Designed miniproteins, single chains, continued (5). Designs and how they scored, part 47

Each design is a single chain, and the fold is of that chain. pLDDT is the mean over its residues in the fold that is shown.

## One batch from the design tools (miniprotein)

Design m17617
Fold by ESMFold2-Fast:
Structure m17617 (fold): chain A 55 residues (1-55)
Amino acid sequence: SKIERIRELIEKNRETIEELKAAVPKTEFEKLLYEAMIGSSELIIERMEERIKEL
């Protein structure tokens, strides 16, 4: 179902955030990239959770 696909996307993004938080950036550039990627994934989760509420 559509809801199941959205839940899978949320879970995948949560896993990505945890992996990025556990990773040790080797450069200042990687640190900034990881922070940006975490922020993007958090925003995706928020929007997907809002979408589920509308279904």
Scores: mean pLDDT 84

Design m17618
Fold by ESMFold2-Fast:
Structure m17618 (fold): chain A 64 residues (1-64)
Amino acid sequence: SSMRRRMIAANERAVGVLQDQIDALQARIDAETDPLEKARLQTKRLFLTFVRDAERWLIERLQA
């Protein structure tokens, strides 16, 4: 359906944005020397990874 195609496209765009944010955050983690701040950034990256993977799961379900 046209709605399914629009939902897939929207979720694919969301995955791309989330991946860019994850990559930028990983660069910050790699540069960080404060262990507490590094842990905070790692937690944030984990949350964004969870959201990205949920969007990928939705794409797969919509393609089925």
Scores: mean pLDDT 88

Design m17619
Fold by ESMFold2-Fast:
Structure m17619 (fold): chain A 89 residues (1-89)
Amino acid sequence: MEEARELLERAKRALEEGDREGALEEVERLRRLGIEAIRRGDLEAAEEYIRALEELARFAEEVDPEVALYADIEVGIVRIVRAVELLSK
């Protein structure tokens, strides 16, 4: 899924340029698209968005710990939404 990777690279670039707001916008976009993928039953796409958020969190740990924390929270949210959708009908 190229879109997840493209958004990840865009967020990394924003962080490298000191654009926290741009990075956070991409974190929210990754979370939204991950949830949308889950809702349409595209679990492979959902996993790619989760992995992109995890990679972004690791990248941000030494650059902007606040963005890293938000990305980690969004990983948790997307995983919970996935579990709920798979468990409920």
Scores: mean pLDDT 83

Design m17620
Fold by ESMFold2-Fast:
Structure m17620 (fold): chain A 60 residues (1-60)
Amino acid sequence: MEEEALKFAKEVVKKLLDEGYSDNDALSIAGKKVMDELGLSPQEAAKIARKALEEVKKER
């Protein structure tokens, strides 16, 4: 489900930003993890990772 993918991606992005990764690095790593763990296409994984990054930054 898209909701589960977004939740997972948000957790990954939060962790990476807290560890000092840049927005671009967090986006790339989260996208790869979403693709690997959830079997999404590269295009869908990139979309979910971008949405997760935007949501995480709004909450800071």
Scores: mean pLDDT 80

Design m17621
Fold by ESMFold2-Fast:
Structure m17621 (fold): chain A 69 residues (1-69)
Amino acid sequence: MREAWAAYFRREAAEAIAEAAPSPETRDQLLALTDAAVGRILAAETEEEMVAVMAEAGRQMRALIAQDR
């Protein structure tokens, strides 16, 4: 279950990064954020924790993309 959500998040993040075409510096930050979020999803003890991690990471990712330009 958690592995499927981690894979889903990684794919969604990769697509968002590709679509946004950010600077190399921002792309590196987004990739690091994605890796950290995937690790937290896999470590989550409850579905509530997993959803919270994905929501937080999504917000941080959108903020980084917005700040890039």
Scores: mean pLDDT 81

Design m17622
Fold by ESMFold2-Fast:
Structure m17622 (fold): chain A 68 residues (1-68)
Amino acid sequence: MEEIERESRERARRRTLADVQKAVEKYKGKYDSLEEAIKAAARDIYGGSFSDVATEEAARLALEEFEK
């Protein structure tokens, strides 16, 4: 059970990072901060597939990984 949940989170994180990384270039010209661009990209990509709470969490994880 833990393995399935961990794998699901890792998969979502990898997709978020890859998709956000691609979409960030689109949003950099519209936002002055990388943080805002990442949030916009994550919401754009995952807003239709996740609940609002899940989308916000995905954006938070993407921000944390990008700031490393």
Scores: mean pLDDT 62

Design m17623
Fold by ESMFold2-Fast:
Structure m17623 (fold): chain A 127 residues (1-127)
Amino acid sequence: DLDALLKKIDELLDEIAEVALRQPRLPLEEVDRIVSKIFRISTESKKNNESNEETAEKISKETGLPKEQVLAMLEAIDALVNGDFEKAIEYLEKLRELEPSVPLALATLISFGRSDLAQRLVAHMES
């Protein structure tokens, strides 16, 4: 049931946002810097037909984010783009369990089109 799968994705994204809101606050400038690096590296790696594993290694090296969390995010986004919603759910569940920091959660929420949750995380950093 497609509607049930999409609802489960939305519920997991809500949970990922709640996990990120419980993490220590980072300066907004640091969050912006890390998120910008994630999108820059992801875009370049996609142009070069690099694997998600290679992309996760590069992002982890440049941002200090745990490679396993970055890989889970990239696999979830790839699955979403390919219409594999069951695989997207599996990797979002894995990402939630790894308790991602604000920059990684924010990149995930933006990539899934959850601008409402992304704005909530940004507002929390500015509070």
Scores: mean pLDDT 89

Design m17624
Fold by ESMFold2-Fast:
Structure m17624 (fold): chain A 69 residues (1-69)
Amino acid sequence: MEIDEGEVNLSLGKALIAIAATSGIEDEEDVELAKKLAKKLSPEQVEELIKLAREKGLDKIAKALEEAA
């Protein structure tokens, strides 16, 4: 199977958002991971994660994605 690195990073970003939304906690490690993921993702994938984070009320993660892209 071909492993798409972009798809793996997008899935990791979605998992990060889901965990943060469930816990209600946006810590410094979550923000740093979001910034690292944004640099490895396409603009379209970053926009998808920003939208998802905003919909979940995760403003710190959403801002980190916007600033790192």
Scores: mean pLDDT 78

Design m17625
Fold by ESMFold2-Fast:
Structure m17625 (fold): chain A 65 residues (1-65)
Amino acid sequence: SEETIKQIVSSILAERDVPPEDRAKIENDAINFALGLRNAGLITSTTQIEAWITLTIDLELQALK
């Protein structure tokens, strides 16, 4: 569900050093990407969802460096 994706995103962001000014953008990007993949049937398990959310967040954080 969208609620599950939001919880996973929030949990991963809490374990990262995320600039406060970029948090909302990174959160929204990660949620939208995971929802898009799930709706397309490309990710189905919680493990796959967590992996793709983690990748999205880490890539966006790396882009800020």
Scores: mean pLDDT 81

Design m17626
Fold by ESMFold2-Fast:
Structure m17626 (fold): chain A 55 residues (1-55)
Amino acid sequence: SKAKVTIDTETGKVTIEGEGVIVTLKNGKKIKVEGKLTVDAKDVESIEADEIEVL
């Protein structure tokens, strides 16, 4: 799976785009991204993908 990660420094949010990307939040919740997910960057523990591109 390929993930594109965009950080908005003005809002503190991160947008993760991809298919089959696993995002783990600091509260232990795991989200499988199928398309696009926007969350607060401070709440993200890890992003799991075969390839990660940071924009």
Scores: mean pLDDT 82

Design m17627
Fold by ESMFold2-Fast:
Structure m17627 (fold): chain A 79 residues (1-79)
Amino acid sequence: SELDEILKKMDELIKKQDFEGLKELVTKIVNEESEENQRRILLHLGIQANESDPETKAKLEEIMKEMQDLLNKKREEKG
């Protein structure tokens, strides 16, 4: 249910083109969510990017890259 609420909020932010809010949500996800949920959320974001117009897709791909970079940094801190 918590994961479903996060995915719903992401979809709402994408629909509104609130990319600043989406970046804030992604940062929270990287810091607070389990690795399983982070992986599922990143996959969902990729699906949304593929379903979007080219301009929105480019912005979502940028946010996905930022999320991946944050996840990689966090993994390095655990090693």
Scores: mean pLDDT 82

Design m17628
Fold by ESMFold2-Fast:
Structure m17628 (fold): chain A 75 residues (1-75)
Amino acid sequence: SIEVTIVESTFDVTNPRTLASATEKQVAVIEAVVDGVKYRAEVEAIPEGDKVVVRYKRYKDGEVLAEGEVVLPKE
């Protein structure tokens, strides 16, 4: 009873380590339905000098469940 849909992706969501090598902005939007409950994840990765700033936002039934920012050193 799990359905996953990649709505938008500029990178391989099954290999997110590639974000550390990004030379331009990367985005992904993923939706999942788990036992009738709708989830959505939005990810934006922005290269900034020697780092990549990853911002994410997760939703459950249209309400914000979690959001945050992670900084990755470039590889």
Scores: mean pLDDT 81

Design m17629
Fold by ESMFold2-Fast:
Structure m17629 (fold): chain A 93 residues (1-93)
Amino acid sequence: SAAEEALKKGAEGAKAAVEGGESGDGEKAVEGAKKAGEAAKAGVEAAKKAKTAKEAAIGTGAAILGIGGAVNAGILAEKNGDKEAAEEAFKYA
């Protein structure tokens, strides 16, 4: 489903954002944040179009995970002193 695809992409984006942030790879953190943010938007749209509460819950889960991934990327980049990566990552939250 669209909701399940958004959740999968949100998880992949969030993982890349954390790995980039923890390793000091600002480019990877920003790419992860972007993917997570795009998945969050897709999750919201899937939730709005859902015909069942279960599908809506999955779409909402993708939105929460994706937004959290982008926020986490921004915070980790700030902690690494990478202000440009932090500002870019926060745009996707």
Scores: mean pLDDT 84

Design m17630
Fold by ESMFold2-Fast:
Structure m17630 (fold): chain A 66 residues (1-66)
Amino acid sequence: SAEEAERLLTRAILDGEPVTVVVKGNTLTVTRGDQTATITYSSPEEARRAADQLAAEHPNVTVVYE
């Protein structure tokens, strides 16, 4: 869920922990350790833009495009 994904992402950013974000179609999947949560956007363009912004602002975020 979006709420779970935001929670995982926020904590990873604050802790400086590596976090992987996978973009597939209109979804972002956030993975930290064994925890995974997905955010669904209205379009693939919006999902890609959100992922690009996260990677640009946070060096511990790795984005994978599928």
Scores: mean pLDDT 78

Design m17631
Fold by ESMFold2-Fast:
Structure m17631 (fold): chain A 71 residues (1-71)
Amino acid sequence: MPELLVTIRVEEGQAERVAEALRAAGVEAEVASSDEVLARVSEENAAALREAAAAMHAAGIRLEEVGAEVA
């Protein structure tokens, strides 16, 4: 899989928390706005991203993928 830059929409004010959780899971992520995070996703870190997303959903944080571009 080519490396993708994925835009993830989060709840307002949760972007930094989500970005920190993704980075802790080994996924490169940065805050794009108060409700959007950009994550670099490859085959190597796709499982880590899914695991981090599942943990955040369990914590009550909603995530939505809104776009993916080749990085």
Scores: mean pLDDT 75

Design m17632
Fold by ESMFold2-Fast:
Structure m17632 (fold): chain A 84 residues (1-84)
Amino acid sequence: AIEEHYARIAEIANRDLEEVRRLTEEIVLRLAPVIVDTNIAILKKMEENKVDAPELRERLEAELERLMELLDPETQAEVEARLA
């Protein structure tokens, strides 16, 4: 029956979604600080060299804002200090 088919798909999807969520949390926790450091370094380099690339700057700033929401408060404070 189609209902049995959907129930089975939902069970498999929920199991895999839980696994993907755990792996994603691990990846985000590990990579977010590195990506933040890289974006800050690029933004500072652009400022030092007076690079006129507004689209790239906007993209890097937007990514930094998004990643900052995923960081713990102590790491956020450290990043804000590095941006000063």
Scores: mean pLDDT 71

Design m17633
Fold by ESMFold2-Fast:
Structure m17633 (fold): chain A 82 residues (1-82)
Amino acid sequence: DRARDIAQLEAAIEAFADDKEIVANLRRLIAATDEQLEAEVAELKPTAEAYEAAGDKAGFLELAENSIYRTQHKLAQWELAQ
């Protein structure tokens, strides 16, 4: 559900309001097309290949569909803190 995903990203923007780099990345993800996310996955390929080598197919898929690796790490830490 894209509306739910956008709402989650907007909540993360509020949570990381003082981190301009993360906020810019989150806003970019809200505006991103599938093609733009695919291009970003290609740049993150060494990290994605590490997930594949470990057999972590879910980690690879989340990296590909939801966010850049650094933003995903920050979101995961924020969610764990809730």
Scores: mean pLDDT 60

Design m17634
Fold by ESMFold2-Fast:
Structure m17634 (fold): chain A 71 residues (1-71)
Amino acid sequence: LTPEQRQAAIAAAPKIAEHVRNGDLDGARAVAESLGDPELAEQITSAVRALHAAGKPELAETAVRNLADAA
């Protein structure tokens, strides 16, 4: 990740989390894919799907921020 891509992912975290809380996993994926990094988009999409399936959509924003920071 470039610093610009990391910053964009962090800024997008609330929007991705909003989609996950609303059960809109396709919308969450679309936002993740718009970041321009296919690997990060796949990691975000997988993580938020797992959190939604576990009944923990409230953790989605933190998960996205952590993935962006780790990449």
Scores: mean pLDDT 82

Design m17635
Fold by ESMFold2-Fast:
Structure m17635 (fold): chain A 72 residues (1-72)
Amino acid sequence: EGRERLERAREAVEKGDIKRAIEVAREAVREAGEKAEGARFALKLAEKAYEAGDNDKAGGYAIGAVRAAESV
């Protein structure tokens, strides 16, 4: 399950679909629950980078959020 989310996030970033990558990260953070502080922080950084138009950073943070959420 977690590996599938990480793969989906990476695929979305490779296709330039940063919105989809952030959606996958939100799913992972939601399922990891309240102990996923690092994952939530990475998700917030991804959202801020996306709003700023920095798709490379947004994608990296989204993938990082998924990875951090799966570590909880």
Scores: mean pLDDT 80

Design m17636
Fold by ESMFold2-Fast:
Structure m17636 (fold): chain A 63 residues (1-63)
Amino acid sequence: SERRRLLEEAGVETTPTVEEVAPLQNRLDELRAQGRRDPDLERRLEEVSERLNALFERVDRRA
C-alpha cells in the first residue's frame, strides 16, 4: 500500500492537501474493498495521482 504510506507521510507535513486528497484516496480504497468501480472517480484520482506522483518522486529522492 504505497499510496496509503505516502498519503500518511505527506499528510503529516501537508495536512490541508491531504484533507482534500485523502477523501478521494479513501474513496478508491473503499471501492476496491467492496469490489466496486467508478470511472468518474477513477478519472479524478488519476489526475490527482499525477500531481502526487511528482511529489512522491521528490520525497523518494530524499529516501
Scores: mean pLDDT 60

Design m17637
Fold by ESMFold2-Fast:
Structure m17637 (fold): chain A 61 residues (1-61)
Amino acid sequence: AEQEIANAEVAAQVRLVGVRIDLELKKGRILSDEEIEADPEYQAERQANEAHLAEVKRRAS
């Protein structure tokens, strides 16, 4: 249960780093944290990760 939640959190962080790298490659420059957080693709991935983590926590109960 706790291990599953921890694994889901790590996976979520890896996915967000991937989105950041993709955005920086598309723009051809390093982006600020504010620019990354304001991006619709980053926001969508963050929301998907939060929904998945909530489901993992629900199933662990």
Scores: mean pLDDT 80

Design m17638
Fold by ESMFold2-Fast:
Structure m17638 (fold): chain A 71 residues (1-71)
Amino acid sequence: KFASLYTAQQIRLIGDAIDEGKVLSSKDIKDQAIEETARRLGLPVGVVRKEVAEDEKKTKEILEQLKKEQS
């Protein structure tokens, strides 16, 4: 489960791009965040990409359920 690390890398990449005056697409940020997460964990990119996709789906479902429960 890498959702927190993946999210942190996305935020870092966006911040770095703003500081450097660069424009990055959402796809570039996502791809770079997955690669950086894989590098930091010492895992193949394909493994991290699969886990991130599964975690994102699960997290989204949990967040949607929590929003309904907090109503």
Scores: mean pLDDT 72

Design m17639
Fold by ESMFold2-Fast:
Structure m17639 (fold): chain A 96 residues (1-96)
Amino acid sequence: MVEKLAEEIIKEINKMKEQGVSEDEIERFFIQKLAEIVLTRSKEDVLELTRLIAEKFKDKYPNIAELARYFEKRIEAMDEETLRAWAERVLAGLAG
């Protein structure tokens, strides 16, 4: 199930890149997707998702791979309460 979510996100990021969408917009899209997964799934699923995305883009879009690695490290360092609060703020448009 996580692999399917990663595949869908990877497909959308590839489409956005090919359409010339700005890196800022791609970053916002990615952050919002991570927040949605935090609130609907487990922390372990979010960490696996960030790893799959980083691996997929490491050669083709290294900046996106670095962004995914950054969030993997940041999310891993958060406790569940802090992580949930962060995700709620992201979806409310108060953080990203």
Scores: mean pLDDT 84

Design m17640
Fold by ESMFold2-Fast:
Structure m17640 (fold): chain A 98 residues (1-98)
Amino acid sequence: MIYEEIAELLKDRAKALEAMKLTAEALKERLAEAEVLSEKEIEEMEKKIEEAVKNKDYAEAVELAIKLQASLLKEQGVGVADIEAQLKKAEEAAEKLK
């Protein structure tokens, strides 16, 4: 299951780039609405992510991971423009791997 998905992404650089773009867009949306989380809330969120992965609920695990990452980035002062700059660098790196 998961190995087949990884193998497909590794063979198709365009799919890998699209996955990065979708992740960046989700992070941008969540970052705009994100609140700084307490240590306790971070720990509870990490536990929920682990439980979702254990239950093979990857959609919930990804959603929670993006939400947690957005909150951590907001605490570090990272904005939407920083995410856009990182995505642009990733696109340039992908194009150099011709």
Scores: mean pLDDT 68

Design m17641
Fold by ESMFold2-Fast:
Structure m17641 (fold): chain A 83 residues (1-83)
Amino acid sequence: MKVKIKITFKDGSTAEIEFEEGDTLEQVRQKLLDAGLDELTVDKIVNIFRKYGGETLTVEQLKKAVEEIKKKGFGIKDISYEE
């Protein structure tokens, strides 16, 4: 199953990445970097993903991680997901 992750930056610009079940943390990290997030923000986000699922995430683990990232902010204005 694919999930779209939508990110709104503090300047009002937006980026979108697609997550698929079985994606590794390294694949997710690369998608976030390719979407235009800085390395420090990506490291913080990836550490939250690792907390919930280790090296790979299920959609349920991804949803929990996105909710925690949204609460913490990490230099972004908003983060959401869409199935």
Scores: mean pLDDT 78

Design m17642
Fold by ESMFold2-Fast:
Structure m17642 (fold): chain A 75 residues (1-75)
Amino acid sequence: MKLVEEVRARIEEALEEVRENINDPKKLTKATMRALGVLTEAWLLARTSKDPEVKERLEELVREGIEELNKILKE
């Protein structure tokens, strides 16, 4: 539970940094790379989790995060 909330907070922080830098190509690139790193870490945590409920929640956070990142970058 606490792990899922911590991962959610990290993903939201990374996505917010992407949104804040949408008009600065150099900063946007760095923020996007950081967000992809956070999402990759969350995906690996989901893959290695022994708790099916934690695994499912982490996989959903990664999916939602990728969708949101894609939406931000299309604007």
Scores: mean pLDDT 84

Design m17643
Fold by ESMFold2-Fast:
Structure m17643 (fold): chain A 75 residues (1-75)
Amino acid sequence: AAAVARLRAALAEVDRQIDYLKSEINKLKEEYEKNRGVDPEKAAELQKKIDVLESKLTEFERQRDALRAQLAAAE
């Protein structure tokens, strides 16, 4: 019971972080599209920022998958 509640709380927190990162990535992608044909250096810098956030997103998605697997095993 307590272990399941902790896993659900951790999963909810990871889901919030994933949603936040997706929102930030979408904003940067919109800015990238504005610059990709106009300012290649700015577009390249924005792409690097997107890559960093996508790397963080991948890490949180791995944490989410691990928590989901633990939750399923704890049933």
Scores: mean pLDDT 85

Design m17644
Fold by ESMFold2-Fast:
Structure m17644 (fold): chain A 65 residues (1-65)
Amino acid sequence: MLSKEERERLAQEAIEVAESRGLTPLADAAKRYLEEGDEVALRTILARAQGRPPEEIHALTRELR
């Protein structure tokens, strides 16, 4: 599992990318998953906010779980 500092950094990146693209629901989800400590969900939200294709997001989720 990621350290607390690594999770906070990941969540901050996800929030910044989502907000820059006007994806407020993804930014809110990143904040929630940071509180829950769900690393896989945080990485998935970042990938979605970046506009990565569904196939890459699915592969990422499988690698982390």
Scores: mean pLDDT 74

Design m17645
Fold by ESMFold2-Fast:
Structure m17645 (fold): chain A 112 residues (1-112)
Amino acid sequence: GATVTQSPASLTVAEGGTATLTGTVSGPGGNIVAAAWTRTDASGGSTGLAAGNSVAVAPYTGRASMTLSGGTATLTLSNVTAADSGVYYLTAVTASGEGVRGAGTTLTVVPA
């Protein structure tokens, strides 16, 4: 089956900076046909950020964008705040219909 590799595994960004997270699908099934980025906080709460090439929800509206290119989904999160700290997961569906999820990227936002 297909797998998702997320990079980097961890990332530290100062408040007001930009975080870039990638997930790459490898193996059979072809390109990504659907993808979503979600954030999980320390309490296990989950928030959707982006689906397809658009931002899904506040507080990420205007700050987050996602691009899909072949087997790679890239999340760019600008003007980060301490509330953006958490684990970010890519969930992707391949052209074969297989659903796959990455192991997560941990974002830590520190005071500037």
Scores: mean pLDDT 75

Design m17646
Fold by ESMFold2-Fast:
Structure m17646 (fold): chain A 59 residues (1-59)
Amino acid sequence: SLKEEAAKLEEMAQQLSKLTEQLQKQDPEIGAKAQAYLDQVQKRLAEVKQKIKEEEAAA
């Protein structure tokens, strides 16, 4: 379900946020790539949450 996908994406975003913070301290280039991936996960999470709202509004 979309709610299960949203929950998994939120968990992934939390784990990636911690990893990105560590990578930025060690290698700014690798850290920037990790941040870009985190941004994509957060964008997908926003899209899934929007679809959940649309499905709840639709019959």
Scores: mean pLDDT 81

Design m17647
Fold by ESMFold2-Fast:
Structure m17647 (fold): chain A 98 residues (1-98)
Amino acid sequence: MSPVELIEHMIKTIELLLEQIEKDIEEAEKSDKETALKMLTKNGFVLLAVRGEIFLAEKIIEKNPSIPEELKERVKELGKRVEELEKRLKALIKKLEA
């Protein structure tokens, strides 16, 4: 697998995980407090794993200057999506624990 193919595969995997996290947060917003907190806690761990994958992707990009700018920007945008979901998840947990 080339570095480009590896980054493309990582991006696809991260996008699928983030889509599932977004759906789980929406379901948590409709659920009872106990079920919601359990779902949000689980998705907190998934977000930590996704953050790690983004960090690894950024390191691969640093080592491989031939990687297209489009892929670099896609990884950067995925990082922003993780930050937004982390903020949304923390806000929802705080609201439920109040």
Scores: mean pLDDT 86

Design m17648
Fold by ESMFold2-Fast:
Structure m17648 (fold): chain A 86 residues (1-86)
Amino acid sequence: SEEQERRSEEIRRSTARVLGLPEDTSVEELAEKVAERVAQGLRAQGFSEEQVKKFREELIPAIREGLLEGRLPQLVTRTVQKVLNE
C-alpha cells in the first residue's frame, strides 16, 4: 500500500540518518550495518563468535523485512532503538 511504502521509506531514511549513512543507502546495506553494530555490542559483552554469527543470521533478514514493509518486529525495533541510543 502507499501508506506501507511511505512508512518503509521513512524508516529506511531515519535508520540511515542515525547510522550516519547517506539517505539513499540501500535496505540491504542498512540491514548489514545495523546487524554489524549489534554484533560489535554482543562481542563487547562477551558473546562468542558462534553466538554472534547466529544472531546476525536471524537479525539481517528480520531487519530487511521490517525496513521493506514499513514496520519492524518488536525484537528488531528494540535492538535498533538500543543501537540508536548508544
Scores: mean pLDDT 72

Design m17649
Fold by ESMFold2-Fast:
Structure m17649 (fold): chain A 77 residues (1-77)
Amino acid sequence: SPQEERRQQIEADADLGVMRISAAVYLRLNQPEEALAVLRRREAEARRWMAEHGVSPAIADAFLAQVDALIAEVRSS
């Protein structure tokens, strides 16, 4: 439903926000490998959660694309 998709989008945005903060903290500590480890763990947890809860493919694909972009940013740091 539109309401369900809106809730899933809000939840995905919140989870991505937490991942961005975690990555920024580790980068400030000059620990890019720890930042990558956290992002990979969170991505795996998110994939499992999305599968269990039947998240919309559009929302899931957009979230994962943003996680991939964040991982690429950390790798370039």
Scores: mean pLDDT 84

Design m17650
Fold by ESMFold2-Fast:
Structure m17650 (fold): chain A 80 residues (1-80)
Amino acid sequence: MELSEEEFEEEFRRLLAELQEIAREMVARGVPRAVLEEIEAIAQRGSAEATELYEQGKRNEAVAVVRRTLEEIRAVAEAA
């Protein structure tokens, strides 16, 4: 079943809050600029893919891409 626009917005807000928390934690730990640039590149790619899927009405796939992107960012942050 496809997510409603409301459900998508709720999930997106939750994922955005998690991303902000990861960013704060990384800055506090003094993570190298190169790692921050890698995370920015991952976030940009994931955002572009999710936006395209959302515009096509594929909200479930769009949320899955955002979740996958956040997990990739988290893995890079943990490895640093």
Scores: mean pLDDT 78

Design m17651
Fold by ESMFold2-Fast:
Structure m17651 (fold): chain A 63 residues (1-63)
Amino acid sequence: MSAAERLVMRESGLSEAQVERLKEAIGKSRAEIEALAKELGLSPSTVSRMIRGLETLLAEGFL
């Protein structure tokens, strides 16, 4: 399913490549999340919320 990807892209205007970077950050440390947020031009809180959404779909086997 692409529902989480569409939600993340819609809320942040991110490209598919940037969404893939978020998927790779699932389960990573706060420092890595902050580095990704800086790279994407977003707040760490925004990136954390997006990762949490992607983690939910991964747990359901939709990623």
Scores: mean pLDDT 69

Design m17652
Fold by ESMFold2-Fast:
Structure m17652 (fold): chain A 107 residues (1-107)
Amino acid sequence: MAAVSPVELTAFGILGAAVDFEAARLGYPEELLEKIREVFNFVVRALADPSAPEEDQKLARELFEAIRAGDADKVREYTKKIALKLGYSEEEAEEIGQAVADAVRAD
């Protein structure tokens, strides 16, 4: 995809903060919230870095579009893919994906 504008980067940061806040409100533990923040840090970094792999930029954009659409199933899928790429286990990636999907569904 084309380079991300500063306005889009700011919007992506706000969406990540909103998801973190909602997951905390739903009672998810701090350890899981920290992992969610790491996923959104990956997304912002991939979109801000023009040298990032195209597949990383695409995955990051697809996650944000899924959040904007309120598509909990796609949010869970793309969050899990990013978590696995960050080195989390299959079980941890599933937990992170479910927490983000639950936060999106609750809003």
Scores: mean pLDDT 79

